# Ledger of designs, part 62: designed miniproteins, single chains

Each design is a single chain, and the fold is of that chain. pLDDT is the mean over its residues in the fold that is shown.

## One batch from the design tools (miniprotein)

Design m2273
Fold by ESMFold2-Fast:
Structure m2273 (fold): chain A 85 residues (1-85)
Amino acid sequence: SAALYAELAERLARNPGEELEPVLLEMADLLVEHIRANLAAAEAAGVDPAALEERVREKLLEEAKEVEEKLGLEKVAEYLRELAE
């Protein structure tokens, strides 16, 4: 979600560094789980999962770009891109 991403960005801005990367990766995992849960719930409600999957991919790629360009977190960006495929 946008709120979770904003909090992640604030945490990095407050305490930038290598020590935060494992924690930030775990937060990225929670974001991914949240996206997957929303996708599954929408599918169960009869929404087209293919259309939602494409939107999720676009969002992950967009967030990966912002994380890399604005925050310099190459590992987090790489992880998000791998999930977007």
Scores: mean pLDDT 69

Design m2274
Fold by ESMFold2-Fast:
Structure m2274 (fold): chain A 80 residues (1-80)
Amino acid sequence: SYFDDSFALFDTNGNGVITLAELLAVMTTRTGRRYSEAQVQRILAAADRNGNGVINRAEFYAFMNTMRDIAAFQAFMASL
């Protein structure tokens, strides 16, 4: 599914979670823009429901569902 494909894009190590460093690296390389750690932390905080500093697959799917789809998620990310 596109959720699985999207998660795999960010989970470059295949460890089942997305860290701040992974999120920053993918956003910077994927968009060609420079993001600050603070901007990326805001995205992580929006998805990280239990406050453990990483995004697991369930949290990522829940976040994507609240954003309706990948296009809405990308629009949110572009708003940073």
Scores: mean pLDDT 68

Design m2275
Fold by ESMFold2-Fast:
Structure m2275 (fold): chain A 103 residues (1-103)
Amino acid sequence: DISSLSDAEILNLIKSGLDEENKREVGELIAQLVLLSQQPETVLVPEDPLNPTPENYTERERQEVIDELHAQIRAILEEAGNEEGLEMFDKYFSHLFGREPPL
């Protein structure tokens, strides 16, 4: 049961088997998803989530940003062949947002 695991334990399971660069990127993107799970319908976000600069923040629909971050995380995990990390990430996404992950 994912609800019995800490956020750190879940993140370690998602990142298991990734190289250090992919661990860093996935960790940063998931941290942004966690923050978005606590935000209103529109959010002020950086244009590049991995390289935020204050001048590049724009107001966007929260769900669009969530779906983009989800797609980026899945792409990294799929390219790395991390099937167990993908399954854990989909469960964590559902836990954070109370909905099915986007296809």
Scores: mean pLDDT 77

Design m2276
Fold by ESMFold2-Fast:
Structure m2276 (fold): chain A 55 residues (1-55)
Amino acid sequence: MATITVNSGTATLEDGWVTMNEAGTLTVTTENSTETRDVAAGEKVPVPEGTLITK
């Protein structure tokens, strides 16, 4: 099971995609990895089904 942590900014999760409403950073945690990345406003990041958004 994967989780997305929105460290700054806001995001929407829909249909396997996380859309950033403003520029910020995301931490993606999966069973195999933890990765923090910078994302732009309006950027869409593909995520596994069943992903949870936290802050």
Scores: mean pLDDT 73

Design m2277
Fold by ESMFold2-Fast:
Structure m2277 (fold): chain A 92 residues (1-92)
Amino acid sequence: MEELEERARRLEEELLKIPGIAERVEEALKKELEKRKEELKKALEAGDWEKAIELLTEIVLEALLAAGVPEDLAREVAEIFREIALLKAKEK
């Protein structure tokens, strides 16, 4: 867990070097969540947390790309999000 948190911190620092990125990512996340809202709801209602995490990971990746985050950085952020989410799901 600590190693994943350290990686997440470094990726956040890289993201914050891009001016206005936080606002653009927030707006893009809201749009992508709205598009995938029904799919996410169905996965959660079915108790399929693995599918819910996969959908959320795709939403995060698409939002980062739409906000103008470089593809390599966006993919690293989405992957670390997925790894942390899967670990937390297994602890409950």
Scores: mean pLDDT 79

Design m2278
Fold by ESMFold2-Fast:
Structure m2278 (fold): chain A 55 residues (1-55)
Amino acid sequence: SLSEKLQELVKKAFEEKDLKYLLEAFELLTDKEDAEKLMKELEEARKKVEERKEE
């Protein structure tokens, strides 16, 4: 079912720390354009945290 696929994608996103799986989950729920906007915002937030580690 759609719900099961969403759970698998979210689980992979957390385990892999990879926003690609979140983008796939968003695309299942909404328009690709909206999914891309949400994913981009999340990726930007993640990169801000990573910048501290990279210096």
Scores: mean pLDDT 69

Design m2279
Fold by ESMFold2-Fast:
Structure m2279 (fold): chain A 55 residues (1-55)
Amino acid sequence: GLSREEILATLRATYPELPEAEREALVDRLMAARDDPEAARAIWRDFANRVEAAR
């Protein structure tokens, strides 16, 4: 499975200009949903859509 560090590394690569606190908060949410890959994917997708809308 994905580790917290792997998820955080992906966030740093994808959203380098976001505050670190925002990346940490998203990592925590994704880790909490890690037991259900579909739920984790939905959280990730929702976040990505929100970031795109804010651009």
Scores: mean pLDDT 74

Design m2280
Fold by ESMFold2-Fast:
Structure m2280 (fold): chain A 73 residues (1-73)
Amino acid sequence: KEAELAELRARIAELEARAAAAVAAGDWAEAARLVLEIGRLLGEYFVLETGDESLRDEAVALGERDAAALLAA
């Protein structure tokens, strides 16, 4: 469990760095795509951490909202 959580944290951090780079480059479509992927991985992280599968859907929904905001900018 701890090893899996550490791997998910590392993957999320890598995607967050890539999303920040995409935003800095003005590539809003790529930033939105990366934010969606981050939401998906955050959902897996919270499910693994808490055992509550509803958090997967919540994290995905938040990622979709944030991606839509980036595409509207």
Scores: mean pLDDT 80

Design m2281
Fold by ESMFold2-Fast:
Structure m2281 (fold): chain A 60 residues (1-60)
Amino acid sequence: MSAREVADALVAAADVSEADKRVLRAAGDRLVAQGASAAEVAAAIEAGVAGIKAHDAADA
């Protein structure tokens, strides 16, 4: 599985808004373009999802 496929799969599975998914996809695409590994892309997207959820919970 490529880094791009990992990014797409993790974003699709994320329990976040479609706007947040678009931001995560763009971040994943940029990391892949910079030569990031599948593991690095996965870690970055998981951290992004966790951050979005924590921020949304704090704003509620």
Scores: mean pLDDT 79

Design m2282
Fold by ESMFold2-Fast:
Structure m2282 (fold): chain A 68 residues (1-68)
Amino acid sequence: MKEAEELVKKGEELLEQGRYEEAVKLYEEALKLDPNYWRAYLNLGQALAKLGRYEEAREYYQKAVELA
């Protein structure tokens, strides 16, 4: 879905700026639009890892692998 892809791109820009919590919110919105979007799970895991939320990051990485 184009809208989910646009949210992921904006989230990646926020990650580059160090705005990790805002990036997480955009990836969560992308997953509400497309729950099978494995790239959004991967990116959400990366953002959570940057926030030190490693347990949550691991769960989202696992889901990304299952959907890829």
Scores: mean pLDDT 83

Design m2283
Fold by ESMFold2-Fast:
Structure m2283 (fold): chain A 45 residues (1-45)
Amino acid sequence: YKVILEDGTEIDIDVPENLTEEEIKRLAARRLGIPESMIKEVKKK
């Protein structure tokens, strides 16, 4: 999956396929050490 931040930064992450977009945002925020509010969207590659 690709995480897109509010400033347009794109970060690639690997996550289980069974997660919802909200769960992926939470996991990405936790892994990156940032608040969920900094994440604009997540996209499947």
Scores: mean pLDDT 77

Design m2284
Fold by ESMFold2-Fast:
Structure m2284 (fold): chain A 73 residues (1-73)
Amino acid sequence: SLKELEKELTKKQFLLLVLKSEIYVLEKILKKLEEENGDPKKIEEIRKRIEELKKEVEEIEKEIKELEKQIEE
């Protein structure tokens, strides 16, 4: 039903906000470590985590667009 699609959309929009917030925090940590010539291993771990989260964001954004199309039709 339309109401179920709208609930799912809201849940995914909230998850997207959470994931983007995590990316923001990690990018700030990464920038500080790079500026301070921090541990290369830690820098690589954070970069990998950011890339994984960005892929999750792309998947959720695609799901949101599909749900929006279903709601508009």
Scores: mean pLDDT 87

Design m2285
Fold by ESMFold2-Fast:
Structure m2285 (fold): chain A 67 residues (1-67)
Amino acid sequence: IDDIIDAEMARTGRSRLSRGQVARMLARHYGIPFTDALQQIYQLTGQRYLSRDQAIAAARAILARYN
């Protein structure tokens, strides 16, 4: 998951990812429904934009619920 987040940050040239970008990544790579991922990121972080560590932590927490 951290490799995927690092690749997305490198692609965009930004130090932060939006909730939508992280939700799309989870949908694309892990098959998690986009709307569910988006809502869970909002509830976990409350942030519109996530740092690398926040994005990784939120993604790992969501993935654990689908395991």
Scores: mean pLDDT 78

Design m2286
Fold by ESMFold2-Fast:
Structure m2286 (fold): chain A 72 residues (1-72)
Amino acid sequence: SAKEVLEKYGITVTDEEAEKILEFVKSNPDATPEEILNFLKEVIGNEKYLAFLETKPIEEQLKLIEDLKSLL
C-alpha cells in the first residue's frame, strides 16, 4: 500500500494522506519528481517533509517516487 511505501522511507502518514499522495501520482503520470515531492510536502506538512529530506539522500527520494509509481 502507499502507506507502507511511505513508512518504509520514514514518512508517518494517515491512510487518507497516503491515498491522497497515491491519487496525485495516478492522476498526474507525467509529473516531475519535484512536482510529486512538492505535493508530498503539501500533504504531510513542512516539518515532516524537512525531516525526510534531512534523513534521505536524493537517490532515496527518487526511489520513493519509483516505489509509489510501482503501485499503479
Scores: mean pLDDT 83

Design m2288
Fold by ESMFold2-Fast:
Structure m2288 (fold): chain A 60 residues (1-60)
Amino acid sequence: DELVEKVDEILALATAGESLASIARRLGLSPATVSRVLEWVEKNPRATREERAEKLRELL
C-alpha cells in the first residue's frame, strides 16, 4: 500500500530532523497534512502501520 510507505517516509524524515515543509515537498503532500499525521502518531504511539496509513487516507 503506497500510503503505508508514505507514512513510513514521513516518520523517517521527521526522525532525521527534516522540517514539515521539506517532508511535504518530498512526498507531494501539504505541510498541514504532514503536521496532522505526525500529531496523530504522537498521540497514538501504539498505532499499527495500517492505522497510520488510514489516517493519512482520511486527510487526503
Scores: mean pLDDT 83

Design m2289
Fold by ESMFold2-Fast:
Structure m2289 (fold): chain A 65 residues (1-65)
Amino acid sequence: MKVSDEQLEEFEKAGEELAKLSSPVESARLNLEIFEELGKLLSEGDQEELEKKIEELRKRVEELK
C-alpha cells in the first residue's frame, strides 16, 4: 500500500525536531536511523509501521521539550 506524502512530511518534521534537541553527534546518528527506517518503510509500503514510527518520534520530541 502506498505511503501518503502527508505521513512522510510528518515523519520528517518529527525527526528534524528531535535532531534539533540533540547534540551534533546524536543528531547525526538519529538522521542515519531515520533514513534507514524510512528506506525500509518505503520499500515495504507499510503505512501502519510508518504511523507507529511517527508516534514514537512525537513522544520523544514531547519528552525533550
Scores: mean pLDDT 67

Design m2290
Fold by ESMFold2-Fast:
Structure m2290 (fold): chain A 100 residues (1-100)
Amino acid sequence: SELERLEREGRAAVRVLSQADSYPGAEKLKKKAEEELKKNPDNPRAYFTLGMAYLLLGEYDKAIEAFEKALEVHPDFEAARRMLELARQKKEGKPLKPVE
């Protein structure tokens, strides 16, 4: 039920941010998640929120790291696993080798 709630909230948050202006909303989510992690460093919800914020900002490497941290704290966090895969796919959509 908690994971289902987080999935619904995540989908709703992405929809709302897409309508309002994703970049300002993503920065607010990032700051909120960072503040929550300062209070409770083992909070998988805060890592998930941080990952979502980075994903919306196009910071795919940081999003991957945040979702991996959420899964370290809560290994059966299905929403984080799905978003981790999405972040990896988004990263692959960019040039994977800056060959000089």
Scores: mean pLDDT 70

Design m2291
Fold by ESMFold2-Fast:
Parts: C-alpha cells; structure tokens; sequence
Structure m2291 (fold): chain A 58 residues (1-58)
C-alpha cells in the first residue's frame, strides 16, 4: 500500500473531492493527472490535489 500525509488543510470543491486536515494519513489508490484518489481512515474516498499530499513509505 502507498500512504500519504496531508501537508496542509484542503476543503473539497466538488462532490468527487475529499476534505483534508494537515497531518491526516491517507491511502493512495490511484493517480489521475494533478490529483490522487485517496481513502481516509473512515473509508471515505475522493480526489485531492497532489500538492496537498506527501507520499510516505509503508
């Protein structure tokens, strides 16, 4: 699995996006252009801009 940490807060702008809090850990499911498709700890899935995430090894 690929994990990422949110490096800053993000507010979802569309229903397909996920809101993030700085320091939140997410699972990266897919890459789509400038976005990652991620899953949070509660099982919610959505797109976030890559610039808001830093990939970490697991």
Amino acid sequence: PVLAVAIKDYTAKTPEELSLKEGEILEVLEEKGDYYLVKDKDGKVGYVPKEYLELIPV
Scores: mean pLDDT 83

Design m2292
Fold by ESMFold2-Fast:
Structure m2292 (fold): chain A 57 residues (1-57)
Amino acid sequence: MSPEQKALIEEAKREYEETREEWIESLAKTMNWSREDAERFVDFVYETELEVLERMK
């Protein structure tokens, strides 16, 4: 794995952790979901984005 690609993934992870709670709150508010359901959806989106980044060449 290239150092640059790894750095981008690490940065994305940090920003995701930083904004994750805001996303959870916003999603729960908009969809009127439980926090657990919102967390599940946010985690799903997060994992999907990481897969896309890992597949980039």
Scores: mean pLDDT 75

Design m2293
Fold by ESMFold2-Fast:
Structure m2293 (fold): chain A 74 residues (1-74)
Amino acid sequence: SRERDAEEMREAARELLEELREEIAKPNPDKVKIAQLAAAVGILVAGLSFLGAEEEAEELRKELREALAEFDAK
């Protein structure tokens, strides 16, 4: 089911976003890990858009942008 696939992708993206935020919050963030996590979230967001879950994809895109903006501010 596309709905089930979208839910699994959303859950995976949220877990990766949490890990990304945790890495950014560290005193010495691992830039390679941040890049890998950001890329992985981006792929899942693209997958959600492909499955028609545009509202969820947009929310995750916004959260990813905010997390990366916090990293750039360090």
Scores: mean pLDDT 86

Design m2294
Fold by ESMFold2-Fast:
Structure m2294 (fold): chain A 90 residues (1-90)
Amino acid sequence: AALATPEEMRALLEAQLPPLQEFLAQLEQQAKAGKIPKSKVEKIKKIADLQIEAIELLIKYMTGPTEETKKKLEEVTKELRKLIAELQAE
């Protein structure tokens, strides 16, 4: 099938998570040095954290579906869409 399996989604997360976290750590260091506005870095960090959480919740839902996991995934996805739209409008 053309759709990603839970194993494939985990492999994608594991491959993309380290470079994303390194990038976020660099942004946070730049904010501490006063080179980037703290408010912008916090928004970017929150978006990244929500993206990671959404992928982890999706993997969890696919391996063991629960009402709690589904509801959390819907909430995280909704907040993520809002924050991305706000960032893109800048």
Scores: mean pLDDT 79

Design m2295
Fold by ESMFold2-Fast:
Structure m2295 (fold): chain A 61 residues (1-61)
Amino acid sequence: MEEARERIAELLKKRFEAKEKGDSQTAIDYSAEAARLAGETGARPFEDLEEARKWYEEQKK
């Protein structure tokens, strides 16, 4: 299950990166894949999008 958490976090990171680049379509695709994987595995690396966003911003430091 740790691998699933890492994959979801990576997909959310790619989603935020795509959104920053103005690539809305790619951001939507990564969001959908992250949600699908979370549903299939039950893994939740973050409580909500706010926590995921804070984690992503910390990665940029």
Scores: mean pLDDT 76

Design m2296
Fold by ESMFold2-Fast:
Structure m2296 (fold): chain A 60 residues (1-60)
Amino acid sequence: ARAYDEERARRVNRVANYAMEKGFSDAEASQLAVELARRELPLPEALEEVDRLAEERRAA
């Protein structure tokens, strides 16, 4: 049980850091990471979703 919570926290932190590197604010990155973690997306797919959203922001 605790190991799953720790893995989830690590995934949230990794996704949030990646989103910040892609130009999201700390608040936006944290909310996005939590949302993707709640959807239980695998880490690679979560990072791809961050890339997709970052590209949409650059285009519009």
Scores: mean pLDDT 77

Design m2297
Fold by ESMFold2-Fast:
Parts: C-alpha cells; structure tokens; sequence
Structure m2297 (fold): chain A 59 residues (1-59)
C-alpha cells in the first residue's frame, strides 16, 4: 500500500513537470515533433496516474 502511494505521488509529480515542459515548448516555439513527443508523454503519465489510483483504491 505504501509503495503504491509513493508511486502515485512520484507519477503525479512527473505529470506536473511534463505539463510545465509542454507549456514552455508551446510558448517558446519548439518543433512540432518535440511538442508531439511531449503531448504523448503527458498522455502516458495521465494514464499511469489513473491506473495507480485504481490500484490504490483496490488495495
């Protein structure tokens, strides 16, 4: 249970950082490819956070 809580917190922090990176990339004109990669990373982290929350709820 503590391991899942730690993983969830770490995933939420990574998601927040990825969102900040994406916002900076969009504002300062990063390449379309770079923006797509960052958007995909954000999407994956959102899915991971959702999954970890479901696992924690069952535990």
Amino acid sequence: KEELEKRLLEAEIELAMARIQLAIAKKYGASEEEIKELEERVRRLEEEVRRLREELEKA
Scores: mean pLDDT 82

Design m2298
Fold by ESMFold2-Fast:
Structure m2298 (fold): chain A 75 residues (1-75)
Amino acid sequence: HMEEAEKLKKEADELYRKALQAYASGNFDEARVLFREAAELYEKAADLYEKSGQTEKAKGFRGNALAFRKFAEHL
């Protein structure tokens, strides 16, 4: 369902924004958790887009999730 995928993307975007705020404030433990949570929501959105035949969109969201996990790994 496209509406579910869009909702997950919006929630991931909000978590990413909060992660950046935590990082800027020096709260690295909080930032790490928020980046990982954002990555999980992008991965769920990607799965829904892939099942809907939107393969390019799914790859983009999986790429964002991987980047967030890599960034969290270095905090």
Scores: mean pLDDT 86

Design m2299
Fold by ESMFold2-Fast:
Structure m2299 (fold): chain A 71 residues (1-71)
Amino acid sequence: MTLTDLKNVLKGYPLSLEKKGDSFIVTPNPGTDLNVVKKQVEDALKKLKITDYTIEVKGSGDNTYLEVTLK
């Protein structure tokens, strides 16, 4: 799976996506609920038939983001 594949399935969602090494950093747009974004990422990975992954909530306060690591 490439950054492009994940970006395509997450297109139009209220988040930004960045690749960092073997992980993807998903940042909610301002005012967007982190739990909504997490659900959108999980649904996108399921559409791509990816079952072996971890999602960690990282950051602090208003700078919380998701780190998605594929296994």
Scores: mean pLDDT 77

Design m2300
Fold by ESMFold2-Fast:
Structure m2300 (fold): chain A 66 residues (1-66)
Amino acid sequence: PTIVAKVTGDATSFAAAALILMGTPGVTVSAVGPDTLRGVNEGSEEEAREAAERIASIPGVEAEVV
């Protein structure tokens, strides 16, 4: 599964989202834009979903699993 995070907040929101994504086991960060983070999870869909939920809890960040 792929985790996609879109940041509409500030640099602090972006940094927090990036740290959660990079700290998730089995995730390889594949794209980093000015307001977008994408990570490929070769692990379980459950782990990807939990990571997306944690990222989405950050103010100004939306996250989904695709």
Scores: mean pLDDT 76

Design m2301
Fold by ESMFold2-Fast:
Structure m2301 (fold): chain A 68 residues (1-68)
Amino acid sequence: AETGPSTEQQAGMVRGGKKAFDAGGSPEVIRAAALAGQRGEWPLVDEIAEAVKAGDKERVQELIERVR
């Protein structure tokens, strides 16, 4: 295969990013959720989306740190 992420990783990235986007996340938050989705960390993706939807900026920053 050519250099690049797997189909499953790409799908996870899109799905994770979309959840954060739909919640009203900034590009930075969408990127963090996409990375979590790429790793299959769905509980983390859901927590990020929920924190964004709630407007909890401190929680969002905490969850972004967990993606690293």
Scores: mean pLDDT 78

Design m2302
Fold by ESMFold2-Fast:
Structure m2302 (fold): chain A 63 residues (1-63)
Amino acid sequence: MVGDVVEALVPIPKTGPEDLALRPGDLAEVEEEVDEERWLVRSLRTGRSGIVPKSALRRVGRV
């Protein structure tokens, strides 16, 4: 959900211009739900935003 902190469970490569690359264990804040399968998130490590698959993420904190 928007505002949640999520953790990357697997390596996520940047495959498109709007995609965000994440490493396993990287934390990100959910900025927008793009569709049922993809979220716009901001990496807390790099400060960069981009689209990632929801299935590769786990909610780890509260807003």
Scores: mean pLDDT 79

Design m2303
Fold by ESMFold2-Fast:
Structure m2303 (fold): chain A 58 residues (1-58)
Amino acid sequence: SNLEDAENALKGAELAVEQKDVAVAKAALHSAREVYERSEGEAKELAEKAIELAQKGL
């Protein structure tokens, strides 16, 4: 589901920041942007948080 995809993107972004891994951050950012574009409501808000967090991992 879009919500589960957004949750997975956020977890990827969290992992990228924790590991200081730019490659993981780029992958998480790409996934989060895709989920954001196709989502509405709660899933879109969560995907936006994932985008912001992934950008901090860069």
Scores: mean pLDDT 85

Design m2304
Fold by ESMFold2-Fast:
Structure m2304 (fold): chain A 89 residues (1-89)
Amino acid sequence: AAAASEAGALGAEGGKRAAKAGFEKGDATKATAAALAGAGAAAAGTHRPAGGEETALAAEGAARLARELGDEEGARLGEEGAALGRAAA
């Protein structure tokens, strides 16, 4: 039950880090997309007790954007959130 919420929190942190990296690089579009992906992961994790798959998809999106923006820790957190979301599904 708590696993989907934890997956969402990890995805949100990954998205937040990616957004920060994007903003620092002057890429407002990717920064905004990363923030939205993180927010989506958090929402899916808290809203749906069985929403692990939706949480994983959002967390994977955040991880990809973090990697594109050069934030390795954000990518790692998003990947961890995605793995936990899939396990919770």
Scores: mean pLDDT 75

Design m2305
Fold by ESMFold2-Fast:
Structure m2305 (fold): chain A 64 residues (1-64)
Amino acid sequence: MEEEIERLADDLLSLYQRDPGTFAAAVRAMAETGDPLVDGAIKRLQERNPEAGALARAAYEAAR
């Protein structure tokens, strides 16, 4: 589970750097489908890139 959270956070960070709009949409979709790894991945992302983590958190909260 920790390794899956780490991989998801890495993938999301790469997506944020490439396309922040698609990144926000992807986080929202994962929140809507109830992906259990998203909350952990967002916390990990905030530790590595606070701006990306904040955007992910806003998208996640908007979906709930």
Scores: mean pLDDT 80

Design m2306
Fold by ESMFold2-Fast:
Structure m2306 (fold): chain A 66 residues (1-66)
Amino acid sequence: SARETAEEAIRRAKEMVERTGSPMAREALEAAQRALELEEEGRIDEAKRLATNSLKGVEALEEMGL
């Protein structure tokens, strides 16, 4: 679900922020948090899209060694 995807992105991005202090990691965390807000607002399609994109962003940062 969008919620599960966003929560996973939040978890991984938060860990990355704690380890690295990277502004890029913080931006990914903010995007994932926004996805949860959109779901709470009933904007389900936007939440799903943003959750998926935020998780992909986290994965890209991990590939860069963050």
Scores: mean pLDDT 85

Design m2307
Fold by ESMFold2-Fast:
Structure m2307 (fold): chain A 104 residues (1-104)
Amino acid sequence: MKEKLKEEAKKLFQETIDVAQQAIDEANRLARLYEERGDREGASVARGTAKEMQRILDEAQKLLDEVDTMSEEEAKKAIETAKNMLGGAQATLDGLRRELERLR
C-alpha cells in the first residue's frame, strides 16, 4: 500500500509540473502578445501568472523529490496536495487558453 501511494503521489506531482510548465509557456506567449499590442498592463499581469505558475512548479518538484522518504500518512497528504495543485494549474492553463483565443 505505501509503495502504491508513493507512486500515485509521484504521478500527480509529475502531472502538476507538466501542466504548470504549459501554463508558464502560455502566460509568456500571452505577455508577448500584449506587448506587441502596446498593452503593458496586460503583459505585466500575464508575466505575474507565469511567475505564480513557476512557484507551483518549483513546489511540486520539491515535493516530488521528497516522496520516496515519506511515511504512508505523508504520502496520502501529498496526494491531496498534488490534486489541489494540479486542479489550480489546470484552471489557470484553461483560463490562459481562453484569453489567447479572444486575442486571435
Scores: mean pLDDT 89

Design m2308
Fold by ESMFold2-Fast:
Structure m2308 (fold): chain A 60 residues (1-60)
Amino acid sequence: SLEEFIKKLEEKIKEIEEKIKELKKKLEENPEDEELKLELELLEGLRALLEGILSWLKSL
């Protein structure tokens, strides 16, 4: 159902937010790590995309 899909999407967004927090902490310890920077940018982009989808679904 749409409601079940929304809940799963919210859970996935939460998982991504936790990973972003962990990567930010690692990047504070290694500010010059280009691989960590790239991974962080990718996850922040993915979070924004999923939040956009979630907003659209809730507007239906």
Scores: mean pLDDT 87

Design m2309
Fold by ESMFold2-Fast:
Formats: structure tokens, sequence, C-alpha cells
Structure m2309 (fold): chain A 69 residues (1-69)
């Protein structure tokens, strides 16, 4: 069964954000993580597509929608 919850995804995103901050990720990459965490699928898609193309945009949108629901 799918036990992945909104809370678990938020926890993973928080961990990734802390690592990103310590590793010095770009402001655009940090904005993408924030958009996904906030469930902003349109913004997440636009940012991810800009960074790594349309497949990344589609994946980021799905992740943001999953966090929002």
Amino acid sequence: SIEITKEQIEELLKKDRELAEKLGLSPEELELLEAIENGDAERAAALAERLDGPEAGALAAKLAEFVKS
C-alpha cells in the first residue's frame, strides 16, 4: 500500500532544503524546492522546466500537487 503522506514528503523536502542550503545550491533551485513544498504546481513546473527541461517541469508539478492534496 502507498503509505507516503503529505507529512512524509514535507519532511523529505525539508531535509533536501537543509542540505541545499549547506551545499550552496542556486537561488533558482531553492525557489523550486519552496514551490514544491507550498504545493504551487504552476510555479514548480515553470522553475523545473527552466532548470532541466519539460520532463522535470512535469515531475515537479506532480510533486507539488501531491504535497497540496
Scores: mean pLDDT 71

Design m2310
Fold by ESMFold2-Fast:
Structure m2310 (fold): chain A 67 residues (1-67)
Amino acid sequence: SSVSDDRTTLTVEIPTSMRYIPLMVADSLRSVGAVESVEVEDLPNGRTRITITLKPGLTIDDAIAAI
């Protein structure tokens, strides 16, 4: 395609004790084949950053519709 294929990324920062919430979302998206990668970064002060990258050509709406 001659149009740029921008990847959709979801980034959330959450207390480490609640990291299971965005990870559950990532697992649901993985089960329908929508996820290219998931990055997890432990931050200072007990926070975790989670970045979910969708496969090329998928939007958030496409991924949600597939769940």
Scores: mean pLDDT 74

Design m2311
Fold by ESMFold2-Fast:
Structure m2311 (fold): chain A 52 residues (1-52)
Amino acid sequence: APSPEEQKRLDETKKLAERLSKEKDPDIQAVMRAVVYAVSNEKERELFDKIF
């Protein structure tokens, strides 16, 4: 099971994925997605892909 610190990072990843789904500009959406992927660990990327 993830630690409380890991769970908080996963919760933040979920919020970012939900926020990106509201973005109307596909170029901004693509850039933000690339940034999230670059700074995320494997668990965060898996959660991002499930929500986005």
Scores: mean pLDDT 74

